# Ledger of designs, part 88: designed miniproteins, single chains

Each design is a single chain, and the fold is of that chain. pLDDT is the mean over its residues in the fold that is shown.

## One batch from the design tools (miniprotein)

Design m3252
Fold by ESMFold2-Fast:
Structure m3252 (fold): chain A 75 residues (1-75)
Amino acid sequence: DDLDHAADLAREGARYARAGDMDSAIRAVESAYLLMGDEEKAEKVRKELTELKEQGDYEKAAELAEEVAREIEEK
């Protein structure tokens, strides 16, 4: 199921963010929305996570990734 895969990717992104691997976190969460066919949300989340990377706010990035996973599971 693409939805299960997408949610797993977003949760993987949260783990990467907490580990300080923001490039992997951004890629994982962006890929979650792309797998769902939502290119607009993929671009938006990539920009938001890139900003959080520059700020060094890894916990907020992880929280955003978990929120993405929950949104995907609700669809």
Scores: mean pLDDT 84

Design m3253
Fold by ESMFold2-Fast:
Structure m3253 (fold): chain A 64 residues (1-64)
Amino acid sequence: GAEVGRLKREVLELASKAQSKMDEETKKEVAELDKRAEEAYRAGDYETASRLYREIIELLKKVL
C-alpha cells in the first residue's frame, strides 16, 4: 500500500546517503532485509514488508 511505498522511498534515500558509511556486515544485513521485504511486497504481505523496511531504516539511521 501507500505506507510500503513511502518506506521503500525512505530506504532508497537513506541507503544513498549511507552507502559510503556502511561496513560490509551492515551492507549484507540491509541487502538480506531488502530481499525479504521485496518478497513480502510481491506476495501482497504489506504488513511484513513495512516491518522489514522499517528495520532497514533503523539500521541506516544508525550509520548516518
Scores: mean pLDDT 83

Design m3254
Fold by ESMFold2-Fast:
Structure m3254 (fold): chain A 60 residues (1-60)
Amino acid sequence: PGKLVRALVDIKSDRPDELNVKKGDVLEVLAEYPDGFWRVRSLSTGETGLVPKEFLEELE
């Protein structure tokens, strides 16, 4: 089951594998990696990409 998280800050990246998100966006976690990035899907846009996990808050 996909873990839901919320972005704590706006995240901007010019890298094609990373996802741009806005503070307050709700995302589904698809995969966790040991380097501190999570692969997520935006619930508002359906886009997927990597986001630093330290900027995400886990939701129940």
Scores: mean pLDDT 81

Design m3255
Fold by ESMFold2-Fast:
Structure m3255 (fold): chain A 59 residues (1-59)
Amino acid sequence: MSEEEKKELLEEAKKILEELVKKGIISQDEANRLLESFEKALEISRVAALVGLKELKEL
C-alpha cells in the first residue's frame, strides 16, 4: 500500500472518530485507541483496515 493511500485512509478514520466523539458516542481516549488500532491494521492488511472503516461508519 502506498504512503499516500495510507495517509488518506488515516485521515478518513480520524474524521469519522472525531464525529463520533462530537456526538458523544465514544470518548476522545477511545477515539485515540481506535485510531492506533486502525494504523496497526493498515500495516497488517489493507482489507482489515477497510472493514474497520466500514464498521466505524455504521456507528
Scores: mean pLDDT 75

Design m3256
Fold by ESMFold2-Fast:
Structure m3256 (fold): chain A 85 residues (1-85)
Amino acid sequence: SAAAFEARARRWLEAARKTLEQVKKMLDDPKYNTEENLRLAEKAVRAVKDLAEAILKRSTNPEIQAEAREVLKEADELLKKIKEK
């Protein structure tokens, strides 16, 4: 149902935001900017982006759409930062 999807989408977006926050903290500390950590961070951020895009495609709830767009924007900014390392 739509209601069940929206509840799940909210939980997924919360988890996505936590993932982006973790990646941001890792990137801010040069100690953790290893080639392997940057590769894993890129995979994690791309997964978050795919999830947010899937939510946008399926959700008709404007608040969830707004949250998903914010997550996409943050993910794109982090992908750019990773590429510049």
Scores: mean pLDDT 87

Design m3257
Fold by ESMFold2-Fast:
Structure m3257 (fold): chain A 55 residues (1-55)
Amino acid sequence: SDTLLQLLKEANKAFAAGDREKANELALEALKLAEELGDTEQAENIRRSIEADEK
């Protein structure tokens, strides 16, 4: 959970900075970890962020 929270914070900072490549990489790492933890709500939120970037 601590690792997941850190990845999410780093991904959000990258999105805020306009670094979409880094944000997407961090979001994918967070998504994998959220899925491993069974955190379906967080995994869904991360997935939506990635899909928005893929436009």
Scores: mean pLDDT 76

Design m3259
Fold by ESMFold2-Fast:
Structure m3259 (fold): chain A 75 residues (1-75)
Amino acid sequence: AEFDEALALAQRNVAEHPTGLPPELEAGSILAAKAAGEVMNKHKDVTDPEQIDKVVEEATKAAREALAEFRRRLA
């Protein structure tokens, strides 16, 4: 599953490079950034300001969905 793979990679990165933040906060931040980054990379050729706004909204939604899934995994 895509989320399980992303979560495992995030947790491994936190374990290998501790930042002093709580591990759950760091893992959640990595997952949100990854989800948003994937949306941005999908639309890297977008130059129209109206389309850029839509890409930012889509990236924000993806980040929120990743955090919601992470919260479900912590419960």
Scores: mean pLDDT 74

Design m3260
Fold by ESMFold2-Fast:
Structure m3260 (fold): chain A 59 residues (1-59)
Amino acid sequence: MSLGMAEIAMAAAIAVGDAKGGVELYERLKKKGIPTSERIEEMLERLREAAEAGKPVQR
């Protein structure tokens, strides 16, 4: 998976409110040793906040 495709997939998870799926995608990137971008880290923080709050992810 390319970094650009990972960013698109994480943005899609945010759009549909799938905080768990987005976090799992990030964990898979780390497991494969793929470096993450600042954009991916920002998206991860939004997903983590939504998961902790139990609320839908805001775009």
Scores: mean pLDDT 71

Design m3261
Fold by ESMFold2-Fast:
Structure m3261 (fold): chain A 92 residues (1-92)
Amino acid sequence: VSVELEITVPPQADVKAANEALLHAALRIESAGIKVSSANVFVDPEAKRITLKANVYENGEVVDTIVKEGSVDADLFALADQVAEEVIKKYG
């Protein structure tokens, strides 16, 4: 399996912190033997919350999607850990 990670943030959010949290999730998932194929930060002007999403791929098809949301001031590393833990538990 491989995983695509996305974090979507509103414009007022700390994009650097979002990128660091996303990389933290990616490294944790890869340390469990799961390939992270991409990790992307998206700034959405319509977003009111932070959304961290893991799309799980098997044979080129999406087989699962794990989503965690938080407020604009949420603990991004806690969101990253929650997503990474769920991916590792199911696919690690």
Scores: mean pLDDT 86

Design m3262
Fold by ESMFold2-Fast:
Parts: C-alpha cells; sequence; structure tokens
Structure m3262 (fold): chain A 81 residues (1-81)
C-alpha cells in the first residue's frame, strides 16, 4: 500500500531528524488519506496525520512519530482486516 509506505518513510525521516523530508511525505500521505472510502478510518488517519504535521512544524518530532505510528496502526488494520 502506497499510504503505508509513505507513513513508514515519514517515520524514518523523523527518526533521522529530517523534518523537511517528513513534511513532504506527510503532505503526500494526507492527499492519499483523503481518498480512503471508509469515513471513520479516513477521519482517524487524517486527524493523526494533521497532528503529526503540526508537531513537526513545532519541532516536536517525538510527538509526530507517535501520531504517525497511530496512523500506521489504523491504516494496517483497515487494509489487513
Amino acid sequence: SELIELLEKAIEALERGDAERALELLDKAIELAKKIPDKKVRDIVLKALRNAKASVEAGDLRSAIRALEAALETAKKYEES
């Protein structure tokens, strides 16, 4: 899944402190998440991604990683369940 790959790459970028790359990947993930057909899953993932973006912009990379891990968990359960 392209969404799962983008979320994993965004977490990796944040782990190495590459906030600029993480923001690029987050914007792509947000556009893909808008296309999730399930409204409940879409709303949960979009909220987590927007919270992650706000955390990156605030310099709180740890909070951004936690938000992305939550989004990744939700996306995986939706695609694998």
Scores: mean pLDDT 86

Design m3263
Fold by ESMFold2-Fast:
Structure m3263 (fold): chain A 107 residues (1-107)
Amino acid sequence: SPLFEEAALKLAEAQELVDRLIDRIEAGEKPSNEEVDELLKTIDEAYELLKKILTPEQQARVDELYERIKEALNRIKKSTDLDEQLEAAREVARALTEMGRIFAEAQ
């Protein structure tokens, strides 16, 4: 299905962006707000596609993960502590992985 393929590609793109963000923070580089905003935009696009695919029960689970992702990304933008930014970025990665599992249940 083209819709499922598009959702899979957007989730993979979001996972790639968060993995690169984690690598940069682990290298001691402070993330830019622009990089965090790009990641959020990609996750927003994935979330909108998932809403068209998921059951109400699956959507409720993804809604919770999406709110946790937004909070974690906001912590990255507001923090000056690389360890806190790394913890928050890893929370985003774990939530995206769980979104991928819910998406797999819908296939």
Scores: mean pLDDT 90

Design m3264
Fold by ESMFold2-Fast:
Structure m3264 (fold): chain A 95 residues (1-95)
Amino acid sequence: VKDIQAEILIQLGRYYYKQGKFDEAKKYLEEAIDLAKDNPDLQARAYFELGKVYEKEGKFDEAIKWYKKALDLLPEGSPFQKKVEENIKKIEEKK
């Protein structure tokens, strides 16, 4: 049940992110992180989406922080882990 709720909150966070409503996006994504604490893949997805919100706001240090939290939960060499690493690398190269 919590995993379904977390998935819905991730979708809401993405929806508000697309609308430019970053405070609402962060709120729902932070709620998703808490609900997904027992599901590392889902929690990593929530951390990744939260990092994207901070990146869009130009808060690059915060974005990297959340991306690294996602990496900590993901298997080494997984496709999602590689995607998160590429996002971090792109930010670090644009400093």
Scores: mean pLDDT 84

Design m3265
Fold by ESMFold2-Fast:
Structure m3265 (fold): chain A 96 residues (1-96)
Amino acid sequence: SLEELIREIDEAIHEIVELFVKEGATPETVAKAREIFDRLEQLVREHFPDDEELRALIEKGRAEMDAAIAAGDYVRFLQILLKTAVEVRERLREAA
């Protein structure tokens, strides 16, 4: 359901923040956070396969995250990831 998807996004945001608080901004925590984000992206795409604006938002976030990783800027990676997740969550809440 939409409410369950929003809850899963909120839980994923909390999990990612907790990971970076405990472990710091490292290649290992970036890889784990990316896996969490990829799982969340898949769930959103499955629920809203025809939402081109939502797809574009996620694709933009991914591209910016990939650029941050390539630059070794793990703090920027986290900032982009959290911003993208929040923007996705707000769009979904507007639809609920």
Scores: mean pLDDT 84

Design m3266
Fold by ESMFold2-Fast:
Structure m3266 (fold): chain A 77 residues (1-77)
Amino acid sequence: VEEILKAGEEGDPAHVEPLREALHDPDPAVRRAAAEALGRMAQQGNVAAVHALLEALSDPDPAVRALAAEALARVQA
């Protein structure tokens, strides 16, 4: 539970941030694609992707919310 290990390590901000920005795209298809990509990264243990998926749970598109919820449910912890 150390923030030193989370913020900026292994290029997570550079890798996750473009997808997090895509979660705010006006096109729901772009947001769905971003949620799917973040879901795969979260399943591989990317904590920054998990945080981005938590933001996607508030999306107005039910498909984006479903993708984020399913991805989070598949993360075994």
Scores: mean pLDDT 72

Design m3267
Fold by ESMFold2-Fast:
Structure m3267 (fold): chain A 70 residues (1-70)
Amino acid sequence: MLSKEEEEKATKALKKLIEENKEEIEKAKKIKTPEDAKKYKEELKKKLEELLIEEGLDKETAEKIAEEAI
C-alpha cells in the first residue's frame, strides 16, 4: 500500500511519462507483433522508473511501482 505522498509522486511521474512519450504511445498502437509490444512495455517501465526516482522515490520502490503499473 502506497502512502498518500508516494501516490502523488507516482501520479506526477505517470503524467510526465504520458506527455513525454505521446509519440511512442501512438507508434505502439501500430505494433502488431507480441515481440514488439513486449519491447515497448519494457521501455515504458524503465522510463517510469527513472521518472519516479526523479520525484524522490528510492530505486526499489520505483521498480515495484513501474512493474505493477506497466
Scores: mean pLDDT 74

Design m3268
Fold by ESMFold2-Fast:
Structure m3268 (fold): chain A 82 residues (1-82)
Amino acid sequence: MYGSEQLRLTGKLAGKTVGVSEPGEEALLYARHPTIKTLFVPSNTPEELIKRLESLGVKVVKADEPTLEAAKKKAEEYLKKN
């Protein structure tokens, strides 16, 4: 986690059970974290990876654009409503 920079993308989420990850296998590390229940990913995240993440008990929310910034914005919007 430290040095991966992905923790910085969730820093604004302040103790909430959500994560944001790049469209790679790093998402599996976040899905295995006991406090992360919802994971936001870019639109170019492979469907095979999404299926794997969901099999680990995490809710996956796909952003509308293939960027980490889009996933982060969607996560922040989700937290404002919840």
Scores: mean pLDDT 69

Design m3269
Fold by ESMFold2-Fast:
Order: sequence, then structure tokens, then C-alpha cells
Structure m3269 (fold): chain A 99 residues (1-99)
Amino acid sequence: NKEEIEKLLEKADEYLEKYKNSKDPEEKEEYKRKAEAAISGALRIAVENKDKEAIEKILEWIREQAEKYKESDPELAKFLEEILKESEEFIKNVENSKT
């Protein structure tokens, strides 16, 4: 559960690092997509387990990554900010359907 979430965030980190080190636009888009998929997978697991602490940790991780890249790669930071917004929207929609 928590271990699976951590493994997915580790994969996201690996994909973001590969994005940063790639010079091929197609490869960069592939790594962004894979990072997004890993983040979404982690968030889905946390939501399905009703683990509010894990949800908050995933959102904080995304914020930290966006801030980390803000100066060195504003495009990547913007992409991560968009993932954060989509993740917050997803959580809000799940909360509304349960409440």
C-alpha cells in the first residue's frame, strides 16, 4: 500500500530526471507522460485506501518538485503545477461524491 505509493513516486522521480537529461523533444514528452502516469497511480491508490495522509504527502511531493524545477526548468515546473491542479480537482470530485 504505502510501499507501492513510494515505488510509484520513485519511478516519477526517475522519469523527471530522464526528462531533464534528455535532449530529444519526443523523449521528453514520453518521460513527462510516464511521470504523470506514476503520480496519478500513486494518488489513485491513496484515494482508494482513503488514506488522507498519503494524499497530502503526494500533493506536497508534487509541489516540492514543481518548486525545485521553477528556476532551472520553468516548462517542467509548469507541467508539474498542472498535474497538481488536476490532482486537487480529482480529490475534490472524489470528496464531493462521498460527501
Scores: mean pLDDT 81

Design m3270
Fold by ESMFold2-Fast:
Structure m3270 (fold): chain A 83 residues (1-83)
Amino acid sequence: SKEEEEKRKEGLEKLEELLKELKKDPSDAELALGVALALLHVVLTEKEKASVEELRAKAEEVRALSTEERIKLAEEALKELKA
């Protein structure tokens, strides 16, 4: 359990670093999508008992967003995880 929690913290720190890089140079749409989806998945799984249907609906929503909107969503998700 501690190993699992530590790996989660390491993953979140890496996503935070990637998000900071994307905010400075938001040209990589695929990376922005990946970061936004990863952070949103953690938020929904850790804070809420989200159903698979809810996770899928959120993923489809994120895929429809522009790169700038994906970065904004990832930033909000990261803030929720830190709160």
Scores: mean pLDDT 73

Design m3271
Fold by ESMFold2-Fast:
Structure m3271 (fold): chain A 69 residues (1-69)
Amino acid sequence: MEEEKKKNEKYTKEMTAKIKEMKKKGVKEEEYEKELLLEQLKAAKEIAEENGDEELVELLEKEIEELKK
């Protein structure tokens, strides 16, 4: 509960900082949106692993792999 919310907040802050950094570098919007989504999926997977949701973890892993292509 408290731990779950803390994890979500941490990842949200990290993603926000990453967006700002990529924007400063003049990275294409398509590229940083992809990377932002990838980080979000990784965060969701870690939360799902802690919750023991194996089905969600598998789905998130496949989505992450597809985005890496």
Scores: mean pLDDT 70

Design m3272
Fold by ESMFold2-Fast:
Structure m3272 (fold): chain A 67 residues (1-67)
Amino acid sequence: SPLSELELAKAVAEVYLASLAAAARSEGNEEAERVALEGIDRVRAAKSAEEVKEVVEETKREIEALE
């Protein structure tokens, strides 16, 4: 069965944020890894594809603010 729009948005967002967490871990950036992992938890709790997008953008901004 095909994924719903929300399920697809969550799957794509989780893969993306997991990649950010892995990159941060490889660089020893514990704060960025933590923010990315917290972003995954927020994505999992989201109730719409729009909320998933907002969580991803907020998580990206938080990581950028650590630089």
Scores: mean pLDDT 87

Design m3274
Fold by ESMFold2-Fast:
Structure m3274 (fold): chain A 60 residues (1-60)
Amino acid sequence: SAAEELRAVVEEMAAALKSRGEEALAEQLVAQFDEAIAHSSDEQRAAMLRELRAELEAAA
């Protein structure tokens, strides 16, 4: 589902932040997206997933 894929992408981003010493920011990112996912529609989750994937591609 979009929610599951979005959580996986957020966990990947959090792992990247932790690898550069940003553990607190990684924890905040995961908590923030868990809250956003819980209060979002399927369409909003799909839109967030597309944006995060684009950001990960740009960062890689």
Scores: mean pLDDT 79

Design m3275
Fold by ESMFold2-Fast:
Structure m3275 (fold): chain A 71 residues (1-71)
Amino acid sequence: AEEAARRTRELVEEAIRAAKAGNLEESLRYAEEAGRLAREAKETSPEAFEAMKRVMEEMEPELQAAIEAAK
């Protein structure tokens, strides 16, 4: 669970950086990768999925604000 949460956090942080740099396409790719890992975790480890979902929920407002500012 801890490793899955860390990887999700790293991907979302990269998505936020890309959005702040004006690279929305790269930001979306990082966000899609985080979503793909969460779907895999849902099948193999419910605990990892819940940890990843919590990280995504906490970081969602910041990611959305960065994307909106980059438009």
Scores: mean pLDDT 78

Design m3276
Fold by ESMFold2-Fast:
Structure m3276 (fold): chain A 76 residues (1-76)
Amino acid sequence: MEEVKELVERTRKLIEEARRLMKEGKYEEAIKKAKEALEIAETLNKIHPSPETEELVKESKEVLKEIEEAKKKAEE
């Protein structure tokens, strides 16, 4: 249970870092952080399914999509 809470916090921090990096125009770093967050969230949801881990998976996917769309727009 304690490990799950630490990984949840880690995932949330990675999502926050990804959004910050996206706003700074550091899209490659933002994508890397978002992918790391998604991997942790999906692993957590598989081993300890809960509404919180399901929401983390959803949020991580949404952030990754937002960053990829922002990068595409910036490269136009």
Scores: mean pLDDT 82

Design m3277
Fold by ESMFold2-Fast:
Structure m3277 (fold): chain A 65 residues (1-65)
Amino acid sequence: SVAREVGLLIRLMGEAIRVPGASVRLEGDTIVVTLEGVSPEERKRLIEEAERIAKETGMKLVIKE
């Protein structure tokens, strides 16, 4: 469902906004996660969440540091 997929992406972006140094953007079929100076715990959490959402939506995932 497109509505379900959009909801998951909005949640991921909302989570990233709350973490200093983290950002998430969408580029076509790709989720791009940027992590600069993020704590190891928050980094792990965001990466695991992004990987789960990428799997559920069928989107590609790219992580930048």
Scores: mean pLDDT 81

Design m3278
Fold by ESMFold2-Fast:
Structure m3278 (fold): chain A 65 residues (1-65)
Amino acid sequence: SALLEEAKELLEKSTDPELKKALKELIETLEWYEKNKEDLSVEELVGAELRIIGLELEIELLKSK
C-alpha cells in the first residue's frame, strides 16, 4: 500500500481541485481493490489494475500543469 500512502500524502499537499479529485478517486479505487481483490475474477482484477494505471497516468498529467 505504498501507492495508497503516497496518494493520501499528495492529496493533503495538493491545492489543484482537478488533481485532488483524481487523487481521491485513486485512493477510493485502491481501498476498494485491497478489500475485494481476493473475491475478484481474473477479468475483474485486470480491469481494476488497468483503472489504477489510468488514474496514475491522469495524476502525472495533472501534476505537469
Scores: mean pLDDT 82

Design m3279
Fold by ESMFold2-Fast:
Structure m3279 (fold): chain A 92 residues (1-92)
Amino acid sequence: MKVSEKEIDLAAIQIQVAIALNLARKGDYEGAAESARTAIQRVKELEEKYGETPELKAARDALEKALSYMEQGNAEEAITALREALDALSRA
């Protein structure tokens, strides 16, 4: 299969979000938040490089929501938001 540079960048962001999700499930909200912040920055870089799409915007919005829920101690809502981010990235 042909793998584009954009597909490689998207895969890297998806791995970062999956790491955040696994850390959040373990109760490591500090590590999860750090991984989510890294993912947000990479989504913004991807938007600058390839243009803003509804899917990339949805992923960024979901990641920012996950950070907010982690800061509030809302584990289940944070996990749900991280899953929404993964789903949006898979459609980008």
Scores: mean pLDDT 82

Design m3280
Fold by ESMFold2-Fast:
Structure m3280 (fold): chain A 74 residues (1-74)
Amino acid sequence: MAKEAGEKGDISKVKELVPLLTSPDPELQDEAARALENIARKHGKEVRELVEKLLDSPDPRVQRAAARALAATF
């Protein structure tokens, strides 16, 4: 199994991306969404639970980024 330290770092980054995904700046939103997709692609199953929780976000921007990340993992 992957080390919790590595997973925790990615989890912290994903949480930091949430305010960026809700930024009024569309360029910053796109950058944050791509970062989330890259994390999901690299870690796949390890970040699946985290990304699934983002789908339950009240913000549609966060929901869309999470859906794209899930699609990108396969």
Scores: mean pLDDT 72

Design m3281
Fold by ESMFold2-Fast:
Order: C-alpha cells, then sequence, then structure tokens
Structure m3281 (fold): chain A 116 residues (1-116)
C-alpha cells in the first residue's frame, strides 16, 4: 500500500496522517469537521524538513505548534533517532495554495474547505 492513513487526537484537534513513502508524511488538523491546518514532513537521514500552514481564522491558537510537534515526533520515528538528534528545518506556509500543493504531492484528495 503506497499510502498509509492513520488518525490521532491532539490538543482538541483531530489529526489525519498520510504516509506515502518512507521519507514523506502529511498531517491535516481538523476542528468541528473543518480542516484548519496542514503540515508536511520529509526525512533524509538525520535531517527533517517541516512545512506547515494554519488557516488565517485559526492562527494564534497553537495549531501550528501542535502540527509541528506531531510532525517532529513522526520524523524521529522515521529516522530512528530522538528528535534532539535531528537537524530540523521548519517553514510556515502563508497560503492555502501551499497546503493544497502539499496534499497534491502525496496524491491526497484536497479537502473542500481548502479549495477557493
Amino acid sequence: DEIRVSETEADGLKVTIFERSADQTVLFASKDGKVVGAAAVRVEGARAEVRFHVEPEYRGKGIGRTLLRLALELAGERAGLPVSELEIRARVLATNEAAIELARRLGIAVPAELLE
């Protein structure tokens, strides 16, 4: 199976996790049935690159922090290393278009809430 899907709950958010390959994972955070944020993590050896987006109306509520924490936990598991031993690069994505592109790269159907 090329894509593994799992779900978890963190900080009042439902988080759906999509793993396409050994080195790439995408997370979607949902609240009240709406997608409110997304993160992508790529692992290459001991390096983890994380990109994340939070919907404008939901910024300042810790959603980005929750997504980053979960992405780094998954990166550590993928690398077989403690998070403290990873070289971490994190970027905030300013637009829905960037979040849509993250989903597209994993072959994931984009949630309707992200399409305008």
Scores: mean pLDDT 70

Design m3282
Fold by ESMFold2-Fast:
Structure m3282 (fold): chain A 62 residues (1-62)
Amino acid sequence: MIDQSVQDSQLLVQAYQAYRDGAPDEELQKLAQQMGVSVQTVRERGAKIAAAVEAGREAARA
């Protein structure tokens, strides 16, 4: 049972989506609490994933 890894991945996707959608701090705080990290960490992870996704899109587009 790989619930820990799957849940971590799902929370990272949620962080990326919240960051992308410009979600308010209250939504980021909910994600931070679920991850057991700070809002700062959620934003950092969301931004990192967004950068990776964008780089992948540009590579695929070209």
Scores: mean pLDDT 72

Design m3283
Fold by ESMFold2-Fast:
Structure m3283 (fold): chain A 62 residues (1-62)
Amino acid sequence: MSEEEREKAYEAALKAARDAWNAGATPEQVRLTARQVALDHGLSPEEAERFAERAVEEVKAA
């Protein structure tokens, strides 16, 4: 997987996290949503979890 593919996966996960957060989802639900989107973009489970955690921090920080 290229760095460009990883960037697109992160952007998709972050968008999903923001959409969930704005819809009133809990931090846990936001994390799970972002993780699933990252997995759908071909990231490993470990990478998907790391991206999901970053996405949650970004949406909480505004």
Scores: mean pLDDT 80

Design m3284
Fold by ESMFold2-Fast:
Structure m3284 (fold): chain A 68 residues (1-68)
Amino acid sequence: MEKVREVVEEVLGVKPVKDDDNIFDLGGDGGKVKEIVRKLRKRGLEVTVSDIIYNPTIKQLVDYINSK
């Protein structure tokens, strides 16, 4: 969870990001979503752009990653 929140906060330039905040409502566009994916993969989390589109909050994305 911590790693996901930190990456989203860094890429979107918004702090704090709450568990239920929608990445797209915080100004996440296609380019920012790709950067979030790249940074999460660098931290050992295997995610895709589609994973974020269908799981657009920190809580949903973490729950999805933990279900893999």
Scores: mean pLDDT 81

Design m3285
Fold by ESMFold2-Fast:
Structure m3285 (fold): chain A 82 residues (1-82)
Amino acid sequence: SSLDSLIESLKEEAPNLPEELRKKVAEKLLEAGKALVAGDYETAIKHVEEAIELLREYLKKEENEDARKLLEKLEGYLESLK
């Protein structure tokens, strides 16, 4: 599934992300997953958008290819929820 792909990408790319950013993104994806299980697509979309914004704000200040790859995957997943 797209969510499983995102979790795998986070695991693969996590060592190259700042620890605090990694934790915040993981928290938002966990909250999105809980909302999806509850059938709350609006809340799930909100949390995915919050994860995307965290990565976008980081990428304004730092160049990180793994953060860009994760951002692209999250944007693709967000489109699948619409």
Scores: mean pLDDT 77

Design m3286
Fold by ESMFold2-Fast:
Structure m3286 (fold): chain A 70 residues (1-70)
Amino acid sequence: SLEELEARLQAVLDEFRAESERIEKEYNDMLKKGEDPEKVEQKMKQKFLELSRRYREEIDRLRGEIEAAR
């Protein structure tokens, strides 16, 4: 149903936010420990790119299904 698809989209968005916050916390902790800021930033950007790509595909799919169900 449309309601189930919208609920699933919200759950995916909540999970994406939680994973993003976890990555940020981990990389901020690396910076606080005196790790190379340039290397930490590159790793952070790569992780966010991979995370965004994975979640974007699922979000776009769910949005498409919601649009089709409307």
Scores: mean pLDDT 83

Design m3287
Fold by ESMFold2-Fast:
Structure m3287 (fold): chain A 79 residues (1-79)
Amino acid sequence: MEEQLQALREAAERALKLADELYKIDPSFKPAYEEVKQRLEELLAEAEKDPSRTPAYLGAAQAIVEAVEKALELVKKKK
């Protein structure tokens, strides 16, 4: 359980770092950065209240990481 909670924290940190990089390249992504930050904070808070559900929250955080990575690739390649 603790290992999955740690993985969730790492995924959240990665997603925020990528979203911050995206925002710095294109400031129009600031609202998306703020939404990602809020969603990750909610996932972490829920996992702290019920650690048994951490695998589901980890999956959600990993999906956010993937979405931000794809957005960052598109911004770097598209223009």
Scores: mean pLDDT 79

Design m3288
Fold by ESMFold2-Fast:
Structure m3288 (fold): chain A 68 residues (1-68)
Amino acid sequence: MEKREKLIEAVLSGNFDEALELARELGVDPEEIKKFYEELLSKPGVTEEEARRALAAYLDTLIDRVEK
């Protein structure tokens, strides 16, 4: 899915507005994305870069589950 790749790239680039729009088009709840990202950032010692990479991996898994 081309939109899936764009979503992951948008997250890694910090373009969250674009990522939320793409997530909605892929059937992913944008509120789940916001909640997960906020939880990642709340953990001590987690860098913003690490949080973005973890979010990208989570979204990849979430989209895979929705398609099944």
Scores: mean pLDDT 76

